# Designed miniproteins, single chains, continued (4), part 85

Each design is a single chain, and the fold is of that chain. pLDDT is the mean over its residues in the fold that is shown.

## One batch from the design tools (miniprotein)

Design m15130
Fold by ESMFold2-Fast:
Structure m15130 (fold): chain A 91 residues (1-91)
Amino acid sequence: TETTELTVEPKKSKTVTVTNTSDTPGTLTVKNEGESAVLVTVKNLDTGESQTAVVAPGQSASFTLTPKSTYEVTVENLGNKTAKVVLTLTK
């Protein structure tokens, strides 16, 4: 299990790279611990395919990551307050 915390300023976005090094599919869970809704984009850098979800305050979204793949995860703060999100990768 790998955990990354992100703080995103109002109307800004942050991008992180997440790699599933396992031979099995992984699950990336994005939990919104802040007071602003966020738009999460999970892009497979090998295929160019993207998954998106809007995650409201207190909610979580889960994304399946393919084996041995690298993803670009962008968290865009849709609100006027600082967003706080926790990314958890489970193998």
Scores: mean pLDDT 84

Design m15131
Fold by ESMFold2-Fast:
Structure m15131 (fold): chain A 73 residues (1-73)
Amino acid sequence: KAEELIKKGEEAEKRGDLESAARYYAEAGEIYLEQGDYDKAEELFLRALELAGAPPEAKEVMREYIEELKRKS
């Protein structure tokens, strides 16, 4: 399921649909987060933020959030 969403994100990115690509990567990131794969979730969320044109501050907040979750587990 998560790999399928990554593939859809890659396909959307290739056609220049950055909004759809960001959406698919974010959904895949949520699945990895639920599975406890925090590193993969972080990669996907940061990719989604980059494609959505988010500022560097949003990426830093995401990294801090994931790091806190890793400490809890």
Scores: mean pLDDT 82

Design m15132
Fold by ESMFold2-Fast:
Structure m15132 (fold): chain A 63 residues (1-63)
Amino acid sequence: DLAGVLLNLAGEAGKNGDDKKATELVREAAKLGASPEQLRGAGEGLEKMGALEAGRVARELGA
């Protein structure tokens, strides 16, 4: 699942403090058909890591 791979990469970017890259990867995952459940889960994880913009965007796309 390519969308799942992109969400994992977004998590790595978030851990590294790269919120902009994490946000870009979240948007690409959504374009590739990441499920609402995957996006909401990723959003919660990203917010906990301090990637607040990526987390917000993921949660909105998963709504």
Scores: mean pLDDT 85

Design m15133
Fold by ESMFold2-Fast:
Structure m15133 (fold): chain A 60 residues (1-60)
Amino acid sequence: EKEKEGYKTLAENVEKIADRLEAKSQAARDAGDVPTAQRYEAGANAARKHAEELKKKAEE
């Protein structure tokens, strides 16, 4: 019970991190800083995958 709730909260926090990284990637892209945009985009994608795994654990 508490373990599922913990995974759900952690997934939500990781998704918020992904959203922030995605926003930073877009801002860097708009500024013409392609290498920085690519780094933030890769970080956002990794965070999204981690959040999906945590969501699966929360539902099991």
Scores: mean pLDDT 81

Design m15134
Fold by ESMFold2-Fast:
Structure m15134 (fold): chain A 68 residues (1-68)
Amino acid sequence: MSPRERLEELRRRLLEAIRAGDEERYFELVVEMVRLAATLSPEEREELGRVSRELEDEWRARRAAEAA
């Protein structure tokens, strides 16, 4: 599996974890993303950073909705 394919798979899994409210799975997948980032090119790291920010925003929105 290429780094880009792995990133797309991780993004899907992270979105599923966020939707499910599965905090443990979310953090496990974040650790996988950090490990993946160490193997990426600068261009791929920039893309990962963008995806990571989007996922963090989704997770924060989910947590805020549950607290309301």
Scores: mean pLDDT 76

Design m15136
Fold by ESMFold2-Fast:
Structure m15136 (fold): chain A 66 residues (1-66)
Amino acid sequence: KEAFIEVAEHLEKKGEELYQAGRYEEAAELYDRASAFYKEAGEMDKANELKAKSEQARALAEKQAA
């Protein structure tokens, strides 16, 4: 319940910090984790939003690695 949302919010913030630092692969992993916790909490809109952010971050990481 509330604990899942709190953990998801912390992971989302850490993912955002990594994204801003250009560490896109690590940001994607944290966004995926946050999405999973929001899904367990029943926050489907947030879960879908973070899954989309994870996909975007992973695409940027792939572009950097090329």
Scores: mean pLDDT 82

Design m15137
Fold by ESMFold2-Fast:
Structure m15137 (fold): chain A 61 residues (1-61)
Amino acid sequence: KEFAEKAIEAAKNGDAETALHYARQAAVEGYRKEAAYIASLAYDVMGNKEEAEKWKKRAEE
């Protein structure tokens, strides 16, 4: 859960690489929906709309 806070802060600062790093840590610990949501935010910050929508759908399932 602390990884989610760090990832969201990084995404808000435009640091998509750090946000994706923390999303991967959350996924490894079994927080798959949270990880998918964070990944969607990071890809949206990067301007990668296709990947952002893909991960957003995973987070909403």
Scores: mean pLDDT 76

Design m15138
Fold by ESMFold2-Fast:
Structure m15138 (fold): chain A 55 residues (1-55)
Amino acid sequence: SWEKIDELVVELYNTLKLSDEELEKIAKLLEENLKEYDAEAILKFLQEVLEKKKK
């Protein structure tokens, strides 16, 4: 769901301490991917990125 993707984006922002510009780039990447891929694929990608960063 899109709400779950939004939660992961916020968690990435807080965990990585991203700048506003970096957060905007992530949001744009998600918007572009939505047009060609389903939300579940995007969510899985974000979750893997977050997990890799935590470890």
Scores: mean pLDDT 63

Design m15139
Fold by ESMFold2-Fast:
Structure m15139 (fold): chain A 83 residues (1-83)
Amino acid sequence: SEAERLITQIRDDIIRRLLAHSRKLSDEMVEKVRAGEITREQANDALSQSVRDLGLKLLQDYLENTSDERVKEWLRKAMETIR
């Protein structure tokens, strides 16, 4: 169905964006750990939290910009899974 295709496209977009964000933030965190500004444990916590926050933000943005009720329902369930 059209809704299933949209859900797949949204999932792929979110995953791609989360991976790109995680990579950039990981590089920044590695430099901060090397500089002695934060610990590896602090870096890992910050990375995990930032990825979760971005995931929720992207799901919310899609929810606000979609008109398809089946897509909206999937987005709401995805947000609940992360929370």
Scores: mean pLDDT 89

Design m15140
Fold by ESMFold2-Fast:
Structure m15140 (fold): chain A 63 residues (1-63)
Amino acid sequence: MKEKEERILEKIKELLKKQAKEEGREVTDEEIEELAKNILKDAKEAGASYEQIEEALEEAKKE
């Protein structure tokens, strides 16, 4: 489970960095990591599985 959590966190961090850059917001790597952890925690508390979170991240990658 820890490796799945790490992979999901990295994907969330990549999306957050891209979004912040597109919006012209300056964010630190530490802020991105904390935000990504909060997003993952909230999704898990909402009943989302790791598979559902990965699917949502893949959907967000669609151009």
Scores: mean pLDDT 76

Design m15141
Fold by ESMFold2-Fast:
Structure m15141 (fold): chain A 95 residues (1-95)
Amino acid sequence: SRAAAEQRAAQLHQAADYLGELGDEAAKVDKETGENLRESANSLRAAGDAYRASPEQGDQALAEAQALTNEKLAESAKIPKGREYAARAARYLQA
């Protein structure tokens, strides 16, 4: 339903907002970690927008966003100054 799509979009936009804010904080310490988290945030926001267009587009965009986020968090976990931010992002997304 449209209401269910809006709810899913809101949840994804909330996750994107969290990762975006975390990325802004991370960027003060390490530019690459900040960019990784912001790129993940942008992909989750796009997935939320896609759910408003159609559930099928949303499901595809979310799968792509999850794959990108996993890759970007793994990259940031290898950066000494990025590890804490990657861990906080992963914990939030698994809750």
Scores: mean pLDDT 88

Design m15142
Fold by ESMFold2-Fast:
Structure m15142 (fold): chain A 73 residues (1-73)
Amino acid sequence: SAAEAARAALDRFLEAAKAGDAEAAAEALRRLGEALAALEAEDPELARALAAEAEERLEAEREAIERVSELYR
Protein backbone atom coordinates (compact mmCIF):
# COMPACT_ATOMS: atom_id res chain seq x y z
CA SER A 1 0.00 0.00 0.00
CA ALA A 2 1.00 3.65 -0.34
CA ALA A 3 1.13 4.01 3.45
CA GLU A 4 3.45 1.00 3.77
CA ALA A 5 5.62 2.35 0.94
CA ALA A 6 5.84 5.75 2.63
CA ARG A 7 6.85 4.25 5.99
CA ALA A 8 9.42 1.98 4.34
CA ALA A 9 10.89 4.94 2.44
CA LEU A 10 11.05 7.02 5.63
CA ASP A 11 12.87 4.19 7.42
CA ARG A 12 15.36 3.94 4.54
CA PHE A 13 15.89 7.70 4.52
CA LEU A 14 16.64 7.85 8.25
CA GLU A 15 19.03 4.89 8.06
CA ALA A 16 20.82 6.34 5.01
CA ALA A 17 21.11 9.75 6.67
CA LYS A 18 22.62 8.21 9.81
CA ALA A 19 25.08 6.25 7.64
CA GLY A 20 26.03 9.32 5.59
CA ASP A 21 24.94 7.59 2.37
CA ALA A 22 23.85 10.51 0.20
CA GLU A 23 22.82 8.35 -2.79
CA ALA A 24 20.63 6.04 -0.71
CA ALA A 25 19.15 9.02 1.15
CA ALA A 26 18.24 10.76 -2.12
CA GLU A 27 16.63 7.59 -3.50
CA ALA A 28 14.62 7.05 -0.31
CA LEU A 29 13.48 10.68 -0.25
CA ARG A 30 12.24 10.40 -3.86
CA ARG A 31 10.29 7.23 -3.06
CA LEU A 32 8.86 8.84 0.08
CA GLY A 33 7.60 11.79 -1.95
CA GLU A 34 6.00 9.50 -4.53
CA ALA A 35 4.31 7.38 -1.86
CA LEU A 36 3.01 10.42 0.04
CA ALA A 37 1.64 11.97 -3.16
CA ALA A 38 -0.21 8.74 -3.98
CA LEU A 39 -1.54 8.49 -0.41
CA GLU A 40 -2.67 12.16 -0.38
CA ALA A 41 -4.71 11.54 -3.54
CA GLU A 42 -6.38 8.42 -2.10
CA ASP A 43 -6.62 9.16 1.65
CA PRO A 44 -5.71 12.73 2.68
CA GLU A 45 -6.53 12.05 6.35
CA LEU A 46 -4.10 9.13 6.53
CA ALA A 47 -1.55 11.18 4.60
CA ARG A 48 -1.76 13.95 7.24
CA ALA A 49 -1.36 11.42 10.06
CA LEU A 50 1.66 9.83 8.38
CA ALA A 51 3.22 13.24 7.68
CA ALA A 52 2.86 14.11 11.39
CA GLU A 53 4.45 10.77 12.33
CA ALA A 54 7.34 11.42 9.92
CA GLU A 55 7.88 14.94 11.30
CA GLU A 56 8.01 13.59 14.86
CA ARG A 57 10.56 10.92 13.90
CA LEU A 58 12.74 13.46 12.09
CA GLU A 59 12.59 15.88 15.05
CA ALA A 60 13.65 13.09 17.43
CA GLU A 61 16.67 12.25 15.25
CA ARG A 62 17.55 15.94 14.80
CA GLU A 63 17.52 16.65 18.56
CA ALA A 64 19.76 13.64 19.27
CA ILE A 65 22.25 14.74 16.60
CA GLU A 66 22.34 18.36 17.84
CA ARG A 67 22.79 17.25 21.47
CA VAL A 68 25.70 14.96 20.57
CA SER A 69 27.30 17.73 18.49
CA GLU A 70 27.16 20.17 21.43
CA LEU A 71 28.62 17.58 23.82
CA TYR A 72 31.63 17.28 21.49
CA ARG A 73 32.62 20.86 22.37
Scores: mean pLDDT 72

Design m15143
Fold by ESMFold2-Fast:
Structure m15143 (fold): chain A 60 residues (1-60)
Amino acid sequence: MEEQEKKIKELYEKAIKLVNEGKFDEAVRLIQEAVASGEVTPEQAREIMKKILEEREKLK
């Protein structure tokens, strides 16, 4: 679980940086590619997606 939590955190941080740069579509693709490669589960990706959507709304 510790290793998976670290990977999830790193993915989230990368996605947030993309959102802050206005590259929301790239952030979404990054998460989708992580699911496809098996780095995160679809459920974990859904949680990250929810958080980056909230962050994007907060930046408006």
Scores: mean pLDDT 78

Design m15144
Fold by ESMFold2-Fast:
Formats: sequence, C-alpha cells, structure tokens
Structure m15144 (fold): chain A 84 residues (1-84)
Amino acid sequence: SALEEATARLLATLPAEERELARAAAEAARRLAEYISKFDPEAAERILRLAAEAFEALAAGDLEAARRANEELIRVAEEALAKM
C-alpha cells in the first residue's frame, strides 16, 4: 500500500530510536482508518492517503508539507468521528 511504501521510505531516513515511533504512528493511522471505514469509507481512504503523504514529506525533509498533511488528516478524522 502507499502507506506501507511511505513508511519504509521514512524508516530509511530515521535513526533507530525514532523508527519505532514511526511504525507506531503508521499502525495508529491504519487502525483509525479501519475503524472509520465501517461508517465513512471515503474518509478512511483519505486518512490513509494523507498519512502516506505526511510520511513521504518527512522522508523528503519537507516539514511544512508533512505538517499540512497531518493537519488535514486530523480534520478529516474529526469530521468523520463527529458523524457517529
């Protein structure tokens, strides 16, 4: 998946101590998307895409693009969860 590929690219750029945090963040995004997919599958796809985009930006050293993707991910998740 795009998120798995983005996670692998990010892990290649990080020191060992930060790799576990990156893996945990990727897993959290997958679990959140799986939960949301039960009532809003389009929001779930958007969350996975934004998580991949954030990790790709981090791997490229583009902290501003990573921040924007993460902020949009939070917005999408909050809007989907508010509909429960």
Scores: mean pLDDT 86

Design m15145
Fold by ESMFold2-Fast:
Structure m15145 (fold): chain A 64 residues (1-64)
Amino acid sequence: SSQDYLDKANNELQEIADLGQARQLSPEQREELLRLAKEAHKALQDGDYEKAEKLIEEMRELAE
């Protein structure tokens, strides 16, 4: 369901945020992650789940 998808995406976004904090990323890297997170949330609000999933994967790679 769309709700289950939203819950999964929100959990993954939280995991990425926690990973970024643990990695002690620079302010510029944190700003980039925040920008991508806002784009991912917008995609979720627009019902563009494929775009949201790709953005979340990009954020995870950037934070790792």
Scores: mean pLDDT 76

Design m15146
Fold by ESMFold2-Fast:
Structure m15146 (fold): chain A 71 residues (1-71)
Amino acid sequence: SLLDEMREVLRKVREGKLTMGELEAFVNSLPPELIEEAKARLQAYEDSDKNTHPVLRLLSAAFELLQEKEG
């Protein structure tokens, strides 16, 4: 359910159909523990993420973490 919601949000971002405010609101609705783990992951990969907005990078990292926990 949450994984499907994250996938749909990422799809809308890629298609330019989501505002920055909507993206930030969605990220703020995610579990705090997942956000903290995602932030730690991004901090380790800071040199590689030059072309992606910070909020989108955070959502992508959270999505990857959730997939790892599911599978």
Scores: mean pLDDT 75

Design m15147
Fold by ESMFold2-Fast:
Structure m15147 (fold): chain A 66 residues (1-66)
Amino acid sequence: MEIVEVPRHAVPALVRAVQEGLDAGLSPEEVRRRVFEALAPLLPPEEAERIAEMAGRTVAENQRLS
């Protein structure tokens, strides 16, 4: 299994974007977009996109298991 490594300095922005998205009832795709936008100033585009995809998939799986 591939583990997506999140740099320590990006973790607060990632957590905030995911939490705000979930609190607002956003779709997995909208959460993915918000995470990417939050991380784009902090990380290379490739890493920001990878982390955003992971966050979106995690939200989708949680919604599917509910």
Scores: mean pLDDT 76

Design m15148
Fold by ESMFold2-Fast:
Structure m15148 (fold): chain A 71 residues (1-71)
Amino acid sequence: SALIEAVKKRAEQYKELAETLDEEGQKKLLELAKEDLKNIPNADLPEEVKKAAEEELKEVIEYIEKLLKEK
């Protein structure tokens, strides 16, 4: 499933980017991740891919929120 692999790779890129950003950058990235999550139901993708994307973005959101709480 190349699409699910792409979803996981994108989530990893979000987490990697978050680690390089300051607090303001992390807050902006968090809002972008939340917007992406909100838009998943409207994407023209198979349901299995949408579920994977929602799960991965929720983990990204939690990860960034954790980084912000540790400052």
Scores: mean pLDDT 82

Design m15149
Fold by ESMFold2-Fast:
Structure m15149 (fold): chain A 77 residues (1-77)
Amino acid sequence: SEAEKLQEELSKRLEELGKRFSEASPEEKPKILEEIRKLVEEAYKKIAPLLSEEDQKKLEEYLKAFEEKIDELIAKL
C-alpha cells in the first residue's frame, strides 16, 4: 500500500539520520535531531490521510511522544 511504502521510506531515512547522529559532534547533534523531527512531521502529514480515524489518533499520540523525546534529547546536549 501507499502507507507501507511511505513507512519504508521513512524507516530508511531515519536509519541514515541515526547513523549521522551517532557520528556527529555535540554541536551538530541538535541540528540532526531537528532534521529527524521535520522528516517525521512531513511523513505524518502524508500517512495520516491514508489511515482510519482510530489509527490517526494513535499516530498523533505517537508523534507527540516522539516530539517530546526529541526535545528531551536536545535539552541534554
Scores: mean pLDDT 79

Design m15150
Fold by ESMFold2-Fast:
Structure m15150 (fold): chain A 94 residues (1-94)
Amino acid sequence: MKEEAEKLKEEIKKVRDMAVQTLRDLADSARALGNEEAAEYLRNAIDRVQKLFDEAIEAAEKGDIEKAKKLYNEGVRLVTEAVRRASEAQAAAD
């Protein structure tokens, strides 16, 4: 039980760090292309993603594995949506 919670926390932290890096790279790319609205959206998405993953880690630390998994899945969904919207915004800039 404790080992499962710790492993879940490590997985969430790793995915959080990778997701935040991806969104930051996309925000920098949008800014370089002059799409300031997309860059701002992505910066705001980073804050939301970090909050969801941090809440998932907190739930895991409290032993609420079910809540941690739900928050983790919501965070992953939000990252996927942000990446999709960034791609659409870049296409619209052409």
Scores: mean pLDDT 81

Design m15151
Fold by ESMFold2-Fast:
Structure m15151 (fold): chain A 64 residues (1-64)
Amino acid sequence: DVLLLLKRAESYKGKSEGYNLMADAFLAEGDEKLAKEYREKAEEYQRKSDELEEEALRKLRELE
């Protein structure tokens, strides 16, 4: 289901944005280790979102 893939991609993108905000907050408090860990989580969720969007686009092309 293409719509389900897109909804999951949007969810992961939201998590990525949330983790980036947390990383910025930890950095502002001087917690560089937690800032880096949350930045890495943000990157991981962004990649998952991008992969799901690509999968959805492939399925849409097949349905043509």
Scores: mean pLDDT 84

Design m15152
Fold by ESMFold2-Fast:
Structure m15152 (fold): chain A 74 residues (1-74)
Amino acid sequence: SLEEEFREVLERARRAIEEGKLEEAFRLIHEGSELLEEMSRAGAPREVIDELRAGLAEVYQELQKGKQRQQEEE
């Protein structure tokens, strides 16, 4: 399902952030955003979309913190 694909993409994005692969994490977050749009168009309940969007936002914040850390360490 699109929901399972979304959850797998988020898990991969979190692993990429942990490994310092921030560009890979960014691409995965973008992929997750596209999956959310597809799910919304397919008529997924707003509560589900809002929950998944919150999860994506958390991962995006983790990515932003990682990027800021790399810029400060250069």
Scores: mean pLDDT 81

Design m15153
Fold by ESMFold2-Fast:
Structure m15153 (fold): chain A 119 residues (1-119)
Amino acid sequence: MATLTESGGGTVKVGGSVTLTQKASGFDFSQFNWSWWRLDDSLGFQWVASISADGSSTSYAPEVEGRFTISVDHAKQTLTLDMRDLRLEDTGVYYAVAEPATGGHPVVFGEGVKLTVVE
């Protein structure tokens, strides 16, 4: 059974920076494509960023491109989202999602990381 650990949420001011992490001990990170999704109270689940199983390819939602960086550390079994130039619209609960690189259904990890952006 995998052990899941989330960190890096909380309250941050507009223009600030934060790093969100999802650690999944017992998972082979190289077998999964990883993404971050935000649950927003008004908009529902929104895709934020993705990284390929080998870590070589990244993609970002237009609203966060140039501000956020997704990365994976296979040795540490950790997915990160480095967030800069935070906006009020970045507020939400962030979930790590794994999809088998061979195809299949996405798996949502943990309870999510709550981020609140304030002025």
Scores: mean pLDDT 79

Design m15154
Fold by ESMFold2-Fast:
Structure m15154 (fold): chain A 84 residues (1-84)
Amino acid sequence: DLVRRGRELLRQAREYLEKAREYLEQGDIEKAREYLQKARELLGEAGQLLAEADAPPELMDEVAELGRELEELEREIERAEREQ
């Protein structure tokens, strides 16, 4: 079931996004980038599976929303790197 697998990957991507934010708050910029990259890889795979499954608009909205959150965190990490 591609939809079920896509949902599981979205959940994992969000978990890694939260870990990346946590590391950024701790000042561990290197780990923040590592977990951000893992979240992006999972989101990409989830988006591909959900698109292939012709998933409901609500799930595609979640993909887009998480993508925007990842972009925002990338900008925060870049700002923190400049302050080092």
Scores: mean pLDDT 86

Design m15155
Fold by ESMFold2-Fast:
Structure m15155 (fold): chain A 89 residues (1-89)
Amino acid sequence: MKEAIEAIKKGDIETAKKYADEGNPLAQAMLGAYYREKGDLEEAVKWYEKAANLGLPGAYRMLAEVYRELGDEEKAKEWEKKAQELTKP
């Protein structure tokens, strides 16, 4: 967990991909953030969806933000609602 975050902070994308492929949702979300910063919004969506499907609530909000950047307001609203449902007690 901590190791995946440290690897991405150091720019070790190969190690981040290894953890993401092993099913680590934090590593998958971090790859989504990496691709979003690179401007590859389609790849960012792919990795955030994998993290969200594994139940990471933060990935739902990140998906909503990326879909807004893509101009898909309807999908952005859908993922934003899912994020709110998962974070409410």
Scores: mean pLDDT 76

Design m15156
Fold by ESMFold2-Fast:
Structure m15156 (fold): chain A 80 residues (1-80)
Amino acid sequence: DRLLETIERLLEETEKEVKKLLEQGKLEEALLVAEEGLGLLEIVLGIAKRVGDEELKKKAEELIKKQEKLIKEIEKLIAE
């Protein structure tokens, strides 16, 4: 629970940084920050799988989906 709360907070901070970079027109930097957030979620998913925490695993999978969607939206902005 505390681990999940910490991860959700770190993702919130990552989302804020992505938004700031997008507002500055730094699309490639925003993409890198979003990809870093995905990497953190993949580590969490790995931990959940290793310890057999199905609740943490499901939550990590949901957050990964959300982060992948953000990455695709940024990629579309870059590709225009």
Scores: mean pLDDT 81

Design m15157
Fold by ESMFold2-Fast:
Structure m15157 (fold): chain A 80 residues (1-80)
Amino acid sequence: MEEAEKLLEEAKKHLENGDYDRAIEYAQKSLELAKERGDKVLEARAYETLAQIYFKKGDYDKAVEYQKKAEELRKELGVE
């Protein structure tokens, strides 16, 4: 999914620049497209990106929440 991957790349660029609100917006858009298309690999990557953004923003509760969602998806992907 070229579009959803590009949104995730944009999220990471904004994260590196400290623009956390824009990083969240792009990561959420990527997450929504991943869910619509059933791309659990990209969905897990989007959750990991959201966790990293919230961690750097200082919202540790949200960071832990998204990290757990990413871990659950990765477990499902490792155990078909």
Scores: mean pLDDT 82

Design m15158
Fold by ESMFold2-Fast:
Parts: sequence; C-alpha cells; structure tokens
Structure m15158 (fold): chain A 81 residues (1-81)
Amino acid sequence: EEEKKKKYEEKLKEIEEERERIIKKIEEEYKKALEEIEKNKEKIEDPEKEIKIEEEIKEALLAMAESIEKIAKENLEKEIE
C-alpha cells in the first residue's frame, strides 16, 4: 500500500509540473500578443478591443489547463485506488 502512495505522489507531482509548464506558455503567448498589438497600434482599428480579446483567450486557456489537471488527477486517483 505504501508503494501505491509513493507512485501517486510522484504522478501527482508530474501532473502539477506539466500544468505549471502549460500555464507559463499561456502567459508567455499572452505577453507576446500584447507586444504585437503595441507594435501595430497604429494599424489596429481598436487596440483596446484586441487586448480584451487576448485577455479572454488567456482566461479560456487557463480554464482549460485547470480542467485538464483536474481530469488527470481524477484518473490518477481512480487508477491508484
């Protein structure tokens, strides 16, 4: 039984590390999108609207990452139980 607990903790850490990696990528892509909007500000009809769209995309992607983590953790618990 102790070996099941150790395997669970190791897999849980892997899931959490992957989630952190995904979140950092999402944040990096968001920052790059904002930089592109700033560079092209004079060519964009409504820069504030474009920024808002990118904020909404970031929020949606973060919500997806959270959902994927929850599903992975639930599947792990089912397998280890």
Scores: mean pLDDT 81

Design m15159
Fold by ESMFold2-Fast:
Structure m15159 (fold): chain A 70 residues (1-70)
Amino acid sequence: DKIKKLEELRKQLETDIANYRAGISELEEERKKNPEKKEEYDFLINVYRLALGAAEFMLEKVKEKIEELK
């Protein structure tokens, strides 16, 4: 069942997006507490933001495909 696999992928992407958003928020807070490590936190935040953007794009495409198959 292709629809079931896409629904599982959708749920996984929604979870990943929530986790990336939470991770960014935590890293931004830690960056404020540790300004000497700003460069390290900026790098990690940028990696998370790239992952978030990719996951959001993939989620949009998965949702479109599910609607086409319904």
Scores: mean pLDDT 87

Design m15160
Fold by ESMFold2-Fast:
Structure m15160 (fold): chain A 64 residues (1-64)
Amino acid sequence: MVERAMEIAAARPDEIGSALLLARIASGKTAGLSDREILEEAVRLAEKLGDRETAERLRELLEE
């Protein structure tokens, strides 16, 4: 799940937003969060960035 979330984040055309999402995912891994918790934080960040498409793709992984 987290590897797919990283791929989705990296595929964004916005370099800064992509870097922020990847940093959030990496930080969650370092903090010992579960894959589910990492995805929930990534969805929240994508929504704050106004990227509904990325947020929706990340939510699909969360429902898997």
Scores: mean pLDDT 77

Design m15161
Fold by ESMFold2-Fast:
Structure m15161 (fold): chain A 79 residues (1-79)
Amino acid sequence: SRELLLRAIGLALRAIGIIIDAERLDAPEEVKQKIIELAKRALELAMEALREPDPARAERLLEEAERLLEEAERLIKSL
């Protein structure tokens, strides 16, 4: 489905943006690395969803990717 494809691309771009932004954060290295790791995992899940032939499984992968990105964004806001 084109809708799942566009969602996966959107989440992947969001993850890349978080990784780039995290490098420039005035924060302890441990916190920066945690944010980057969450965004990298989200990117991997979004990429896996693009290869997943079962739309229900693809949907679950995208939901998990979104949760990880929300956690990364919460960490950034808590700084």
Scores: mean pLDDT 88

Design m15162
Fold by ESMFold2-Fast:
Structure m15162 (fold): chain A 84 residues (1-84)
Amino acid sequence: GHMAEELGRKYLEEAVEYGRKAREAGEKGDAEAAGEYTRKGVEAGLKGMKAGNAAGGAAGAILAIGEGMDGALAGGADVGVAAG
């Protein structure tokens, strides 16, 4: 059966979608929505990993984090802490 592959792909698609929403929310200055979508994207990526798509799930989670951070930066978040 391909259930693990199908579930992993579905969760990766969800992670990508939430990452896009996180970026858009962050760019609009909605830090709360950006954080919520980033969290949901990471959660979807973790579900993908549990379904047996470890690489896809990890990629989805990373993408969601990156998009959320990019959106927050574009929205004018103070990034002095993120720069190190």
Scores: mean pLDDT 67

Design m15163
Fold by ESMFold2-Fast:
Structure m15163 (fold): chain A 84 residues (1-84)
Amino acid sequence: ADPKEIDVEVKIALVLIGIAVTKLAVERSTDPELKEKLNKMIEEAEKLVSRAEEALKQGNYDEAMKLADEAIKKVREAIKLIES
């Protein structure tokens, strides 16, 4: 296996965990404005994951890595909002 392939798969898995945590925060939040912001971030991260998975299927590991890194960034932004 290509090391880049493994790295992308690991990053996608971490994004999916982060999305699940963010969805739980949305369900438990009493702040409607925070809920809207988190839901938009979830949608953006899910779209990036979908695109990264398609790039992986096509063997385009560089594009998949770029998309996975963008998804990680979105999840980190969501976690920061939850922590504030």
Scores: mean pLDDT 85

Design m15164
Fold by ESMFold2-Fast:
Structure m15164 (fold): chain A 68 residues (1-68)
Amino acid sequence: SNADTLRKLKEELNKRPDIEAELVGDDTLIIKIKDNPTLLTGLALRIIGDYPGLEVKIEGNTLTVTGK
């Protein structure tokens, strides 16, 4: 399910010291990076490439991942 995918992504990303990932409800993952929007763009492309059922949105230093 999308919820299981988002939970696994949260755990994986939180292993990185420069990334904070938080799951809000069952369908939304919020990813924050300190002062590096280029890294967010790379993450967004990897996520949609690996999980075509997910939608991504970048705003400043925040990447939001939801189910389609």
Scores: mean pLDDT 79

Design m15165
Fold by ESMFold2-Fast:
Structure m15165 (fold): chain A 96 residues (1-96)
Amino acid sequence: EELKEEAERLARIAEEGARFAQSLLNDPRVSPEAKKYFQSAIDSFRAAAEHFRRAIEDPENAEYHLNLARGHLRDGIASLNKALELYQKELERLAA
């Protein structure tokens, strides 16, 4: 029960991460380099959400799906942080 609730919660977090990154892709101040990292974050978060949901739907293979989902979530967070760093630097450059 707790594992299902945690997987559902983490799937929602990943879906929110993808939505957040997607919203920033529409900002014209985002550099081409930052867009690459935002896109990588979106792809990783979507993969994470899919595998968290598959862990619920396929309980015999839940550990396998959870391990893949956690890896994708980690990669999504890393890509998002890099994209935000690049975006922040560009905003500071434009404000100067």
Scores: mean pLDDT 88

Design m15166
Fold by ESMFold2-Fast:
Structure m15166 (fold): chain A 80 residues (1-80)
Amino acid sequence: SAELEEEARELLRRIAELVKEALANKDDKERVKELLEEVERLVKELVEKLVELHKASEEEKEQMEKGAEEALEETKKLIE
């Protein structure tokens, strides 16, 4: 649906802004931690929206969740 597509796009935009903010504040360990926790929550919401949009199988959902987790780990490495 158009609503789900818009929600997914807004989540992606917000995730990108939070990651950018974390990179800009790399030396503020408390701020980075808070921003990454918010990113993790939004990524989880994004995966749920993508699964609903594409009527993804359970296997596809697991692959999306794994990809999101790997992306979060790489993001944390870039910021630390």
Scores: mean pLDDT 77

